# Designed miniproteins, single chains, continued (5), part 100

Each design is a single chain, and the fold is of that chain. pLDDT is the mean over its residues in the fold that is shown.

## One batch from the design tools (miniprotein)

Design m19475
Fold by ESMFold2-Fast:
Structure m19475 (fold): chain A 77 residues (1-77)
Amino acid sequence: SEYVEKAREYLQKAIELSKDEEAKKYAEQALRFLDENNPLAALYYASQALMVAIKSGDEKAAEYLRKAIEYLRKALE
């Protein structure tokens, strides 16, 4: 799926740019589930990563996580 590929790209960017270790770990879990063809679990963990990124003030990671979540939602339609 094109949407899954875009979600993977944005999750990888979020992981690379994340300054908060907890947000990074949640994003890595989301990427793992996406690689296991489980986009629903990926969406859950990406959403957890986004909450942590917002709480820690990591604006760049939060932006990429929002983009990843958008594409994960499209993949689930």
Scores: mean pLDDT 89

Design m19476
Fold by ESMFold2-Fast:
Structure m19476 (fold): chain A 88 residues (1-88)
Amino acid sequence: SLQAEIEEGIARLGASAEELSRKALEWTEEDRKRIEEMRPKIIEEAVKAGIPREVAEAFLDALLKAHEGTATPEEVKAAARALVESYL
């Protein structure tokens, strides 16, 4: 279901920054469009999980930019660190 896919996505946000950065580069255009379409729901679920909205949005932006090749791995790692720190 759509809900299960969002839940899996949020669980993956807890994965290592390196793995997430690599996976973003491997996303298809359909994956990117799906993430863009689901963005409001992904952010809402992240906030419900205790992640500040701005941190969740910055992380998702970093992943989308990494897919486009416009974000450095360092930017993705910085956003992922902020995400993990907000959760601990």
Scores: mean pLDDT 70

Design m19477
Fold by ESMFold2-Fast:
Order: structure tokens, then sequence, then C-alpha cells
Structure m19477 (fold): chain A 93 residues (1-93)
């Protein structure tokens, strides 16, 4: 659908704007959201795994997995990875 492609393109543009102009905490969330949208649109699981491997920390890898599964509509897996990421980040303090 043209409407769906336009909505995804607008969401990507908005997330890229947030990455350019927002504080670091917001940029992390926007970065993972943008990656998840790109992976889902391309339906490329190999690219998803490569992007995951490129993440700088274990906590960020888990945040990436959470947003990736959320974008796929797998909300239970997304929640599990998000909770693991938050726990790991809290324990690193």
Amino acid sequence: DEERRKAIAEAEARLEEILATSPPSTRLQARFGLTALRVVENKDEEAAEAALAAQPSEAEKLFYKAYYYEALGKLEEAKEYFEKAMKLRKEAE
C-alpha cells in the first residue's frame, strides 16, 4: 500500500530528526526504532543479525532485539528483551 510506505517513510524521517536534535537518552530509543523499521520494511533477518552484532554493549543489543520484535508484532518477545535490557542496565550501575 502507498499509504503504508508513506507512513513508514515519514516515521523514518521523524526518527532521523530525533537522532539529529534530541538528547542522548531519546537518541538511543530513536536509533533502535529506526533500525527496527528498516529491518521490517526489508524483511531481512540477516541484516537484522548483522545490526545486532554491531551494537556496542549487551544492554544495547537487548534494546535492539526488543524494538525489532515490537516492529514484527511479537509483543511478548519484545517485552521480555526490553525487561532484560533494563535489568542489565540497572545492574551495571
Scores: mean pLDDT 62

Design m19478
Fold by ESMFold2-Fast:
Structure m19478 (fold): chain A 89 residues (1-89)
Amino acid sequence: APAKKTVKLELVRDGKVVASDEGVYDPETNTITGKRITVKISGDRATVTLSPDVKAEVGDVLYVNGHYFGSIVAVSEDGVLEVALSGLA
């Protein structure tokens, strides 16, 4: 069955969690959908969409279930982030 999995999302800056969310990971679409954080995985990159109350900076690290997922390499004005994935693919 295409069972979706609940995952914990944490955005970390200087070793401190600056934002957290719970999302649902769909392995068929490679998308994690949370309330405040949505992650769409595409190859060795991911696009992250944040709610307006969540601020992110280039160099912030995204963790999934406490595991390193990737680092933010670009931030747009609309709160859309580009994340470079490291070894999660």
Scores: mean pLDDT 76

Design m19479
Fold by ESMFold2-Fast:
Structure m19479 (fold): chain A 59 residues (1-59)
Amino acid sequence: MREEELGERGRRAGEQVGRDEALKQGKSEEEIKKAAEEFGKKGEAVGRHGARERARQAA
């Protein structure tokens, strides 16, 4: 699998989690956006790392 593909999936998943958590905490729209961005960056990093490990195992 491509590193970019898993990174993008991780980013989208992280953004969704960040939005949901901020919403549950009753945060403002601006705080929800910031939470989505922060969690998105984390998800992207995790996705890229996972892709590199899979490529290493498959090759």
Scores: mean pLDDT 77

Design m19480
Fold by ESMFold2-Fast:
Structure m19480 (fold): chain A 80 residues (1-80)
Amino acid sequence: MEKEAEKLEKEADELFDKGVEAYRQGRWKEASELFRKAAETYEKAADLYRELGQVEKANEWYRKAIAAYILAVGAEFEAS
């Protein structure tokens, strides 16, 4: 379970980095989609840490999910 959470962390970070690159290239719609996927994956990691009773770590990953959602909304707004 902890290894599963770590795998989701890495997956979310990769999606986030792809979103940042798409954003820098002016691909706002793609960036929004990537940031949203990153947020969903961070939330899955946070949920696993919460199930493990690692509340502090869960809260850190929930905060990353929220930050990624904010970036997704920002990129969507730029695309409009």
Scores: mean pLDDT 85

Design m19481
Fold by ESMFold2-Fast:
Structure m19481 (fold): chain A 69 residues (1-69)
Amino acid sequence: MKEIPEAEILETFALIYIGIARSYLRDGNVEAARGALEKAREYAQKIRDLGDTKGAERVLAGVEEVEAE
């Protein structure tokens, strides 16, 4: 399996934004949560462009889980 260091860093940032979005939703700040999820989706696309499809899929699954709340 090809480990791409840049994709790993981007996945970490995306997961941080997903966590931030959950925090905003718990506080009732839907607008700020949407902004954080948009950042996570942006990082997912960059991860996919680097060839880490599984990393991108993990990020998108996390975003979809938060949006379902």
Scores: mean pLDDT 80

Design m19482
Fold by ESMFold2-Fast:
Structure m19482 (fold): chain A 70 residues (1-70)
Amino acid sequence: GDKKVEEFKKYLEEVYEKMKKLSEDEMKKLAMETFDKALEIYNTLNKENAEKLAKILDEFEDKVDNLLNK
């Protein structure tokens, strides 16, 4: 549970760094794929770990929105 959330958080950090180097179209595609994976993971977690993932996803969404609105 918790380790899975930590591994996904690290994955999101790598995805964010990749997004900085991508075109807008590629960035949007990667964001959609990343959120799809997050939803699959979210449904497998207990309440505590699901809340942790939701917070991590909110932070990731804010970072992606800042890149797209730049």
Scores: mean pLDDT 80

Design m19483
Fold by ESMFold2-Fast:
Structure m19483 (fold): chain A 90 residues (1-90)
Amino acid sequence: MPQVIRIREYLPMSVEEAAKRGQEKAVEAVEQATGEPVTEKEFETLLLTEDLAVVRGTLLTAKARARVSITAVKKGDGTEVVTTVVIEPL
């Protein structure tokens, strides 16, 4: 059964910086959930503006593949980041 992890944060930073933070959080979440280091990471920025970033990624461990979706949206003086990770055993 795939494991789904969803992280929602409001950060006092730019959309670009918040999207980068989402990538770091995705790696941490996969490593914590699997107990294994992430050996390969691929992130693709689908959209990056002052107000919106959309990033997808794939992370690999020795025994699992994780699919990552990150959305960062400017909200007032900061950015709302939603990071979703779906972990599937290999």
Scores: mean pLDDT 86

Design m19484
Fold by ESMFold2-Fast:
Structure m19484 (fold): chain A 100 residues (1-100)
Amino acid sequence: SATIEDVKALLEETLEQIKADPSKAVELLRETIGELEARLAKEKDPEIKAQLQAVIDALKKTIKTLEEFKEKHPNDLEGLLALAEEGIENIIDSLEKAEK
C-alpha cells in the first residue's frame, strides 16, 4: 500500500529527527501520531485503518515507555534515544512483515 509505504517513510524521518535531538523524542512522536490520526480519518480501507490504528497505539506505548524512563533517568539522553529507536524500528518491522 502507498499509504503504508508513506507511514514507514514518516517513521524513518521521525527517528532521524530524534537522533538529531533526543530530548524532543516525546514531542516528535506526538506530532507523528497527529499526522497518522489525520491519515486515519481520511482512510476508507478497513484493513489499512486497522494497520494505522495499530501504529498509533504502538507509538502511544513507546511515548509511555519514554516518559517513565525520563522520570527515572532525566539526564540519560543516550538511553532515551535507544528506547525510541527500538520502539520505532519494531513498528517498521511489523509493517514490513504485514506486506509479505
Scores: mean pLDDT 88

Design m19485
Fold by ESMFold2-Fast:
Structure m19485 (fold): chain A 60 residues (1-60)
Amino acid sequence: PEVVVITEDDPKEAAKKAGEAARKNDSPTLVVDSNGVLLAAASVRDGEVIVREINRPLGP
């Protein structure tokens, strides 16, 4: 499957777009910001979309 790459600067929108694109294309999706920083990744496993938010540190 082809990996889809999307550019988005809002971390909340990045996670949402990653999941939507992965479901629509049945393909792994990476979302990077305008500086090339990975914000979210999504994959399809067993018919379900799994979304991981990256570079969004929870508080200490």
Scores: mean pLDDT 74

Design m19486
Fold by ESMFold2-Fast:
Structure m19486 (fold): chain A 68 residues (1-68)
Amino acid sequence: SSSDPTLVALALDLPDAHIVAIARKEDLPEETLALLERLGRLSAAQRAELARSKNDAEFHALLRRYLA
């Protein structure tokens, strides 16, 4: 489990392609999404929509759009 806040902090300073690559990892923890919400990069509604995504491609596309 990778609930490392350092990875999220690095992702916030990286181009969208790197954020998207990190977000596609199967073990991306709920704490990572919670940290992005706390940092103001995601709203509670956006986080809820990410949790409702049907597959990795939808999750990836939504996260890239929200963090752009």
Scores: mean pLDDT 63

Design m19487
Fold by ESMFold2-Fast:
Structure m19487 (fold): chain A 93 residues (1-93)
Amino acid sequence: SLQEMADTLTPKEKLLALIEETKRKIEELAEEVAKMSDEEQEELREKLKKETEGEDKLIDELLDLLRNRDVEAVFKIYLEKVMSPETKKILEE
């Protein structure tokens, strides 16, 4: 279990494992989005813009990157938007 792994790893190793899991999930999502038809992608785009008022440009950028399977660019946006400066610093050390 993740709990048992957490007892044997350092904080840095735990964060690196979480980052690797996040990258895998982004890759899976990119594969799913890339397989969607243009109509399905447009429906997803409109739904996300409706749910995330004011984030239209971010939604457009993320979906375009996912469609192109640009996992590294999506992960970079994830790090900038959702990961705290303290967490980023721990990963760099």
Scores: mean pLDDT 74

Design m19488
Fold by ESMFold2-Fast:
Structure m19488 (fold): chain A 120 residues (1-120)
Amino acid sequence: DVKRLLDEARRHLEEMRRLVEEFVRLAQAVADKYPEYKDELLALSEQMREAVRLMEEAMEAGNANEASAHWAAAVGYGDKAVEVAKKADREAGERLERLIEEMRRRGDEAIRNLAAAVAA
């Protein structure tokens, strides 16, 4: 059922959006506490957010391949932000790493459900 697959993809995207906002808030808190890492950490968080936005636009267009490429970029920026945060504050960086792991599960499920809907 194409409608059910698209509804599940939307649900995973909505949950992923909440995790992205939590990630950005925590990254901002680390940046505010550690000015020496601020510009790099905020730039990586913004690049991650922009890649997520492009992924969402590609998914709305039904383009699973384009969505997957933008999602891979988002995860890459997120992983780099985690490494920067770990240099500043290991505990906060490990918390960001757990958020990226949850985001990865949600994004992968969203793309998988869209790809299944397009193939049906």
Scores: mean pLDDT 88

Design m19489
Fold by ESMFold2-Fast:
Structure m19489 (fold): chain A 90 residues (1-90)
Amino acid sequence: SMDDMIDRLRSYSSGLISYDSPSDQPQIQQLVDQAIQQFRTNPDRARQLMDQAIRLSMQSAGRTGDPQVINESSGIRTNIRNIIDDFMQS
C-alpha cells in the first residue's frame, strides 16, 4: 500500500541521512520530506525530488572518503530506488 511504501521510505531515508555530512543533512532531509509529501498527489514530482536527495546524499557520503560510509550509503540508496520502482510498476 501507499502507507507501507511511505513508512519504508521514511525508515530508509533516516538511515541514509545519518551517513551524510552534518552540513548537508538539512538540505537532504528537506528534499526527502518534500518527496514523501508529494507521493500521494504527484508521484512523478516525488520521484524527481527523491532522485535529487539521493544524488546529493551520494555526493555528501563520497566527500567523507570513508569506504564503510560510502558502501552503506550506496546500499540504502539502491533500496530506496527499488521501493519506489516496485510501487510505481504496480
Scores: mean pLDDT 85

Design m19490
Fold by ESMFold2-Fast:
Structure m19490 (fold): chain A 70 residues (1-70)
Amino acid sequence: DVSHLSERELRLLYAGLTGDFSVLSDEERRFLAEQPEKIDPRVLELARQAREDPELRERLVAQAREKLAA
């Protein structure tokens, strides 16, 4: 469930799941590259679960895309 994530957290999750870093700002791309250890544990846990479940991954990507488009 992505409803509890901030827009920044949604962008980081989407980029991590899809490899599409174009959704990130220059600052967010730098943050991900230089300080990945500071990523919110909730985002990391969702990404971990999605790696084990392709259907969950597709659902999370769709939810993040919809939320970011709004």
Scores: mean pLDDT 75

Design m19491
Fold by ESMFold2-Fast:
Structure m19491 (fold): chain A 72 residues (1-72)
Amino acid sequence: AEEDLKKGLEALKAGKYQEAADWFTRAGNKYEEEGKLDEAARYYRLAGFAYAQSNQLQKAKEMADKALELEK
């Protein structure tokens, strides 16, 4: 999970928003499986940001909705 975050941040710094979103989504999924819902929500929000930067607005909304559901 931490490794996925590092890869996501590297991709984000390189302007590879699609790749960054994929890494952040992977990290979110792993934390959700571990029951770490706050961390999962954080990574889904990062994935949503990266999808928005790549103009994938539907995917960005999906990630934001997932994060919001976990934070209730």
Scores: mean pLDDT 82

Design m19492
Fold by ESMFold2-Fast:
Structure m19492 (fold): chain A 56 residues (1-56)
Amino acid sequence: MAERALEALRAEAARAGVTVDPSSSVEEITDEAGTPSLQLSPAAVATALAIHDALA
């Protein structure tokens, strides 16, 4: 799941003309209840915000 999310983020960044920071990552974490969730690195969050701004 995490690799697919990062790949999708990079595809959207390329479409929006946004440069992706090489330190951008998405990690699958497990919460206290044992439920898997995705955590974006600060660089990945910045990329998502830049895509949103470019496409708005």
Scores: mean pLDDT 73

Design m19493
Fold by ESMFold2-Fast:
Structure m19493 (fold): chain A 72 residues (1-72)
Amino acid sequence: ATLTPEQAAAEAARGERGQRIVRAYNWVREHPDWPEEELIERAMKEFGLSEEEARAILQAYRDHAAFEGEEF
């Protein structure tokens, strides 16, 4: 086997977490009118993300929104 049971469990948990992150990103995109602090708090509460992950998702959304307006 290429993965141990522990590695397989870690991969499954990472996949589930990744899916949760994608959902949180899409949810942030659906609520652009909400204050930053509220978006972070709600993302943590609704998706079980850490504050660090919630902030990273919000930053990724902001960076992507800014990039769509850039002429680079």
Scores: mean pLDDT 69

Design m19494
Fold by ESMFold2-Fast:
Structure m19494 (fold): chain A 105 residues (1-105)
Amino acid sequence: SEDVEKLIEELKKAVEDVLARMFLLHQLGFPKEYIREVAVKELEERFNKIIEKAKSLGLDDAVKVIEEFRKKAIEVLNDDSLTFDQQVEKILELTEEAIKKLKEI
């Protein structure tokens, strides 16, 4: 579906933009707690827009995949036991899983 392909592109771009912001803030020496707050806020704002778009298209299965991705990505960012590198790696793994599931729709 062309609509699903566009949702995948928007999801990829949202993740790339959030990770780029996280890397920039980390390189500039901002505290992990601040990077978490910024990343969580950007993920919530960007993925709320993607979810609303998927809902408007009647893609209920895509909505579920994207909502689960958002929830799990925020859980990774809120996990204080993970290093910055581990948080990035887990978000990338979740992204590949979500893309695979969306391609099956």
Scores: mean pLDDT 90

Design m19495
Fold by ESMFold2-Fast:
Structure m19495 (fold): chain A 71 residues (1-71)
Amino acid sequence: MKRVRLVSAERVSPSEARITLEVYDEEDGSLLKTLTLYVRRADGRPITDEELAAMAEAAVAGLNTHLEWEA
């Protein structure tokens, strides 16, 4: 079964974050895809370190729940 893991989560600007994830095969651990997500606040306010961590956790959990990916 395909799974997602967090590689890195970093702010690229005050209101924008880059979250890098890997899709791997759960059985053998082989890397299938690397995904990069860019998240920007619509209101332009700064992303805190705590919010960045929460966003990364939510992305991993959400993707592992659905696992339909075409990136």
Scores: mean pLDDT 76

Design m19496
Fold by ESMFold2-Fast:
Structure m19496 (fold): chain A 96 residues (1-96)
Amino acid sequence: SMEAIRAEAQARSAELRARFEAYLASLGLGLDADEETLKANSTWTPEARKLYEEILKNSPEEVRELLEELMKNASLTEEMLRLIWEGLEARLRLGR
């Protein structure tokens, strides 16, 4: 049924968000389950897309897989990218 399909899609998005939030928490970043985390990535600016590529380059395998899944489900937002980059910068200082 259509209701079952929608429920599965919503459950999948919630699962991906929960995994991502847990990862951010492990970096010392508190991403709350804000509605903005559900915005589609289709409206990304060229700068946001470049930031996404830079994050993938500097992310662990598990995080890359999670980001690719979020991208595929249009659940990855520019704000999420900014938060990830801030966490990575704090831990992976360029030139250090």
Scores: mean pLDDT 61

Design m19497
Fold by ESMFold2-Fast:
Structure m19497 (fold): chain A 81 residues (1-81)
Amino acid sequence: SLVEKAKKAAEDMLKAAENKDIDGLRQSARELFDIAEKMNEEAKKAAEEIVQAISDYLQGKITLEEAKKRIEEAVKKIEEA
């Protein structure tokens, strides 16, 4: 399903961020937005929230645990969209 693909893309983004794999992060982010565009506007906003959480984590503004929490909340919005 599109929801399962979006969850996988978000998970792959987090793993790439933890490994400092910027190319993998960009690829997974693109996949997430492509999936969200096929769903609806609410899913696209949730995808933006996931990207922001990853960005904040990479910039040292939030902890990995806080980033995981924000991503989980955004993924829930995609599931409910």
Scores: mean pLDDT 84

Design m19498
Fold by ESMFold2-Fast:
Structure m19498 (fold): chain A 79 residues (1-79)
Amino acid sequence: DEIEEAIENGKKKLEEVRKDTEQAIAAWQSEGDALNTEDPELGQRYLEQKLEMAYKEGNEKSGEVARETRKKIEDILKS
């Protein structure tokens, strides 16, 4: 019961991280495209840097969700 709830909550949090990452990527692509119109070299470099940061942040958040979900399950099993 509690374990199934913890797994389901973890899945929902992972889906939220995925959605947030996709939204961030879309926003940075739009901003990068705008900058690319004025300075193509700066725009491309800005987009690459922001996309790298967005993927890194998404991966870190996903790892945190997985770790927290596992800890919660282990805590339930120990109780």
Scores: mean pLDDT 80

Design m19499
Fold by ESMFold2-Fast:
Structure m19499 (fold): chain A 85 residues (1-85)
Amino acid sequence: EDTPISIESIKEIEKKLKEQLEKYEEEFKKLVKEGKLDEEEVEIAKKLLEYIKNDDILKLWELQLEITNFPSTEEILKLVKEYEK
């Protein structure tokens, strides 16, 4: 348990996490484009896309928890720890 992470391990975790987040990004872009979101949801989606662009992974998870029934913060931390292998 709790093996020290190398720089390469961190990059691998980020890659996997980004791939998952890109799926949500595309879904939100589609919903915004189709005009199926409320004004408030559109602004949240724009923030989400900007956080993805800036690689602010933690902020992305926080927003997704509120709007997409994403796993709780505790579950996200558990997943990150699992990827840390």
Scores: mean pLDDT 58

Design m19500
Fold by ESMFold2-Fast:
Structure m19500 (fold): chain A 67 residues (1-67)
Amino acid sequence: SKEGRAKAAETARDEMEKILQKKADEYLSKAQAGENPEENIALAQKYIDEMEKKRKEFTERAKKALE
C-alpha cells in the first residue's frame, strides 16, 4: 500500500539519520577529548553533511509531490 511504502521509507530514513548522527557524535566526542581532533572533526563533518543532504532532498521531493 502507499501508506506501507511511505512508512517504510520514513522509517529507513529515520534509522539512517540516527546512525549517521550517532557516528558524527562519536567522532566529535573524540575530537573534544583531544584524540586526533582534525581527523575526527573531518569525519564527523562528512556524516553531518550526508544527513543534511538527505534531509534537503527529502524536503524538496515532498514539496514537488505537493505541486
Scores: mean pLDDT 78

Design m19501
Fold by ESMFold2-Fast:
Structure m19501 (fold): chain A 55 residues (1-55)
Amino acid sequence: SEAEKKRKEALEKYGVKDPLSGLIVFAETAEGLRRLSPEAQERAIKIIEEGNKKL
């Protein structure tokens, strides 16, 4: 799926270091983002994408 591919790309690009506050904290490591639940990963990716769109 395109959504799944996009998620995997974002996991490699952005990462979220703090899994408990990952939705608020934008980290540099994909490893941090992978520690989040699938739903939390999607929320974190959505926040990053919305930030990019609002530039």
Scores: mean pLDDT 55

Design m19502
Fold by ESMFold2-Fast:
Structure m19502 (fold): chain A 103 residues (1-103)
Amino acid sequence: SDLELAQKLIEKNKEKIDNFDFSKLPEKYRDRVKELYEKSNKTAEDVLKLILKALFSPNLEDRKAYLAVAAIFLGASEEAIIKILNAKSVDEMMVILARDVKL
């Protein structure tokens, strides 16, 4: 299931997730991404909730922050996370994530 795939990715990338360097993110999003990361339980369910919030939040800036946290938990590269935060649309963000984590 998608939930089992997400859980396996979180477990595989645990050290990378726990040691994520927020200072590498654009200053504009750094505090918000860190806040959302700290409020999450790092579970497959939380990743799916973050993806849903990225799809349906009322503004693009919040959508970017939600997807960036989901990307961190799925073990996405620093480069991909920065690209997500600079994306102009939800579709662009989803393509960046899918390519980087090989979904």
Scores: mean pLDDT 87

Design m19503
Fold by ESMFold2-Fast:
Structure m19503 (fold): chain A 117 residues (1-117)
Amino acid sequence: MLSPAEREIVALMGEVRDAVFEAIRSGTEEAIKALEKKMEEAIKRIEEILRSIEDPEEAKRLAELAIALAEAIRDAARLVADGTPGLSEEKKKKILEIIDEYIEKLKEVAEKIIKEK
């Protein structure tokens, strides 16, 4: 059974996933900017969640969950992008690079918070 913090992380990552798939589906600059904003908001909220957890081992477990979900979204995004007719190679590359940068930022934030506990 998922804890409240786990449920919130899963829900946030679901919103990120939906924004990723919309960016791929539409290929518009507006959808790509919406994805970047959603990712920034998700990182800030995950940081708040991780900082609120007093148990360092629980915080680490939640961080690992968030990273694993983000990596699963990246893998799904690559498959969906490869199967999307009309998405340019330039837009595909841009979206995938945004996702990779998001995962690296998430890892950096998680590592910093866990080391501070």
Scores: mean pLDDT 86

Design m19504
Fold by ESMFold2-Fast:
Structure m19504 (fold): chain A 92 residues (1-92)
Amino acid sequence: EIVLPDPALPVEEVIRQVLEQLDAAPPEQIEAVAGAVVVMAQEMLAAGTPAADVLRLLEAVLDHLRRHYPEATAVIAYLEAEVAAVRARVAA
């Protein structure tokens, strides 16, 4: 079962707990965990969390996947698209 942290926590704590969840997840759950993180990121943006903080979370997850699960190319591409979308909001 995927248990994500409370998005009201400091972003550094959210990142730490999400990375722990990814490290603990079996390979077959990586896509589901990444998808849940993207949904949480969208909810954080809708709740008024600064786009820069949400970008930091998504970039940390993307970097973790690139280093530990480089074979998960579809999941990496999905997160790269989300990072690009949030980055555009920070730049605007």
Scores: mean pLDDT 80

Design m19505
Fold by ESMFold2-Fast:
Structure m19505 (fold): chain A 94 residues (1-94)
Amino acid sequence: SEELRKQAEQLNRQGAIKATAGNILLSSGTPEGEREGKELLRESSELYAEGGRLAEQSGDFELARELYEEGAKVAEKAGDFELSKKLREEAKKV
């Protein structure tokens, strides 16, 4: 549905904001920045994963693939290799 696609696009934007903030914190070179940065990247990957699911339910398979792929990249940066692998597998199915 159009509404599900719009919700997926909103989650994409929210995920991108958290990913940007997380990357800035990781660039600080401090232990606190690394911990907070990884947490924001994990939250970002969850938003991208949810967005991908909503895009898939809306029938927008191109958007779903993009969101799953972005979520996988962000999960990898957060050190969550299991989530990264799962999201890459979801991207291949759409």
Scores: mean pLDDT 91

Design m19506
Fold by ESMFold2-Fast:
Structure m19506 (fold): chain A 57 residues (1-57)
Amino acid sequence: MTKLEVTFDDNGSAELTLTRDDGSVERSYANDREQAEMAAKILKERFGAEITERYVS
């Protein structure tokens, strides 16, 4: 199952981790929440990814 994890840090930036069905992992970074949400939407549309949001303490 293709998964997308969006991890927000304390500075407002985010790391996006896409894990594909073959076990491959792709990482990208967004400078703010709007960029992260846009990227997550694109990846969900393209790959059918299950989105999980996390916040780092």
Scores: mean pLDDT 78

Design m19507
Fold by ESMFold2-Fast:
Structure m19507 (fold): chain A 70 residues (1-70)
Amino acid sequence: LTDNGDYESQLQYYQNRIRQNPNDSSSYGHLGGVLYRLGRTDDAIRYYQQSLRLNPDNTSTRAALRSIQR
């Protein structure tokens, strides 16, 4: 359950970053990763797609999307 606490803190952090800078591709990618860890897979995919829309060369986000869609 400590795992969920850490991910909830990261979720709030990256949501705040996106609110301050809506074009921060990295924060969308990190938020997607956190959502996936929380079991919110559909939300994770949505945020990963937004990250790639802002930065198509984000290799980490692209790899994460491919991994969870199989």
Scores: mean pLDDT 78

Design m19508
Fold by ESMFold2-Fast:
Structure m19508 (fold): chain A 87 residues (1-87)
Amino acid sequence: DPVVERVRAWEEERMRQWTDEEIRSLLDEAKKLLNEGKEKKDITLVQKAIRLYQRALRIARLRGNDELVAEAEKGISEAQKVLEELK
């Protein structure tokens, strides 16, 4: 448990150090994976995109950047619809 708590605290501290540009890069990577997943009908790629969008959302909220929060939430919603269509 102490190891898990230390890792979580370290991850949160790292997330606080992210720049808005780094969050945008993460969102761009998620968009690329989602588009590839749609094209290839690959559930694994869509799931990876959802995970990246969720990570970007968490970091954007921690940064207080409402624009990036909205973009990440939109990406998650779109990716979840694609995932449902592929199931």
Scores: mean pLDDT 81

Design m19509
Fold by ESMFold2-Fast:
Structure m19509 (fold): chain A 76 residues (1-76)
Amino acid sequence: MVTLEVVFEGISVEEAKRIAEGVPGVVDVRGDPERQSVYVTTEDEETAREVAREIEKRLAENPKVTSFTVERVTPP
């Protein structure tokens, strides 16, 4: 399993979670409203790369999103 941390500004954690949950290859999504982030779990590194690219595309196309980052993190 590979976890991605998506940090964003301009949209709610719930909206970001819905965007991430709609991406093929996503196993689990957890929101963190204190950090304005969602954690996206994928099965492997190849899927994580594809999921990260799709999330970046979706966030870039959203006019309310002012900034975002997608990073691989070590799961807790």
Scores: mean pLDDT 82

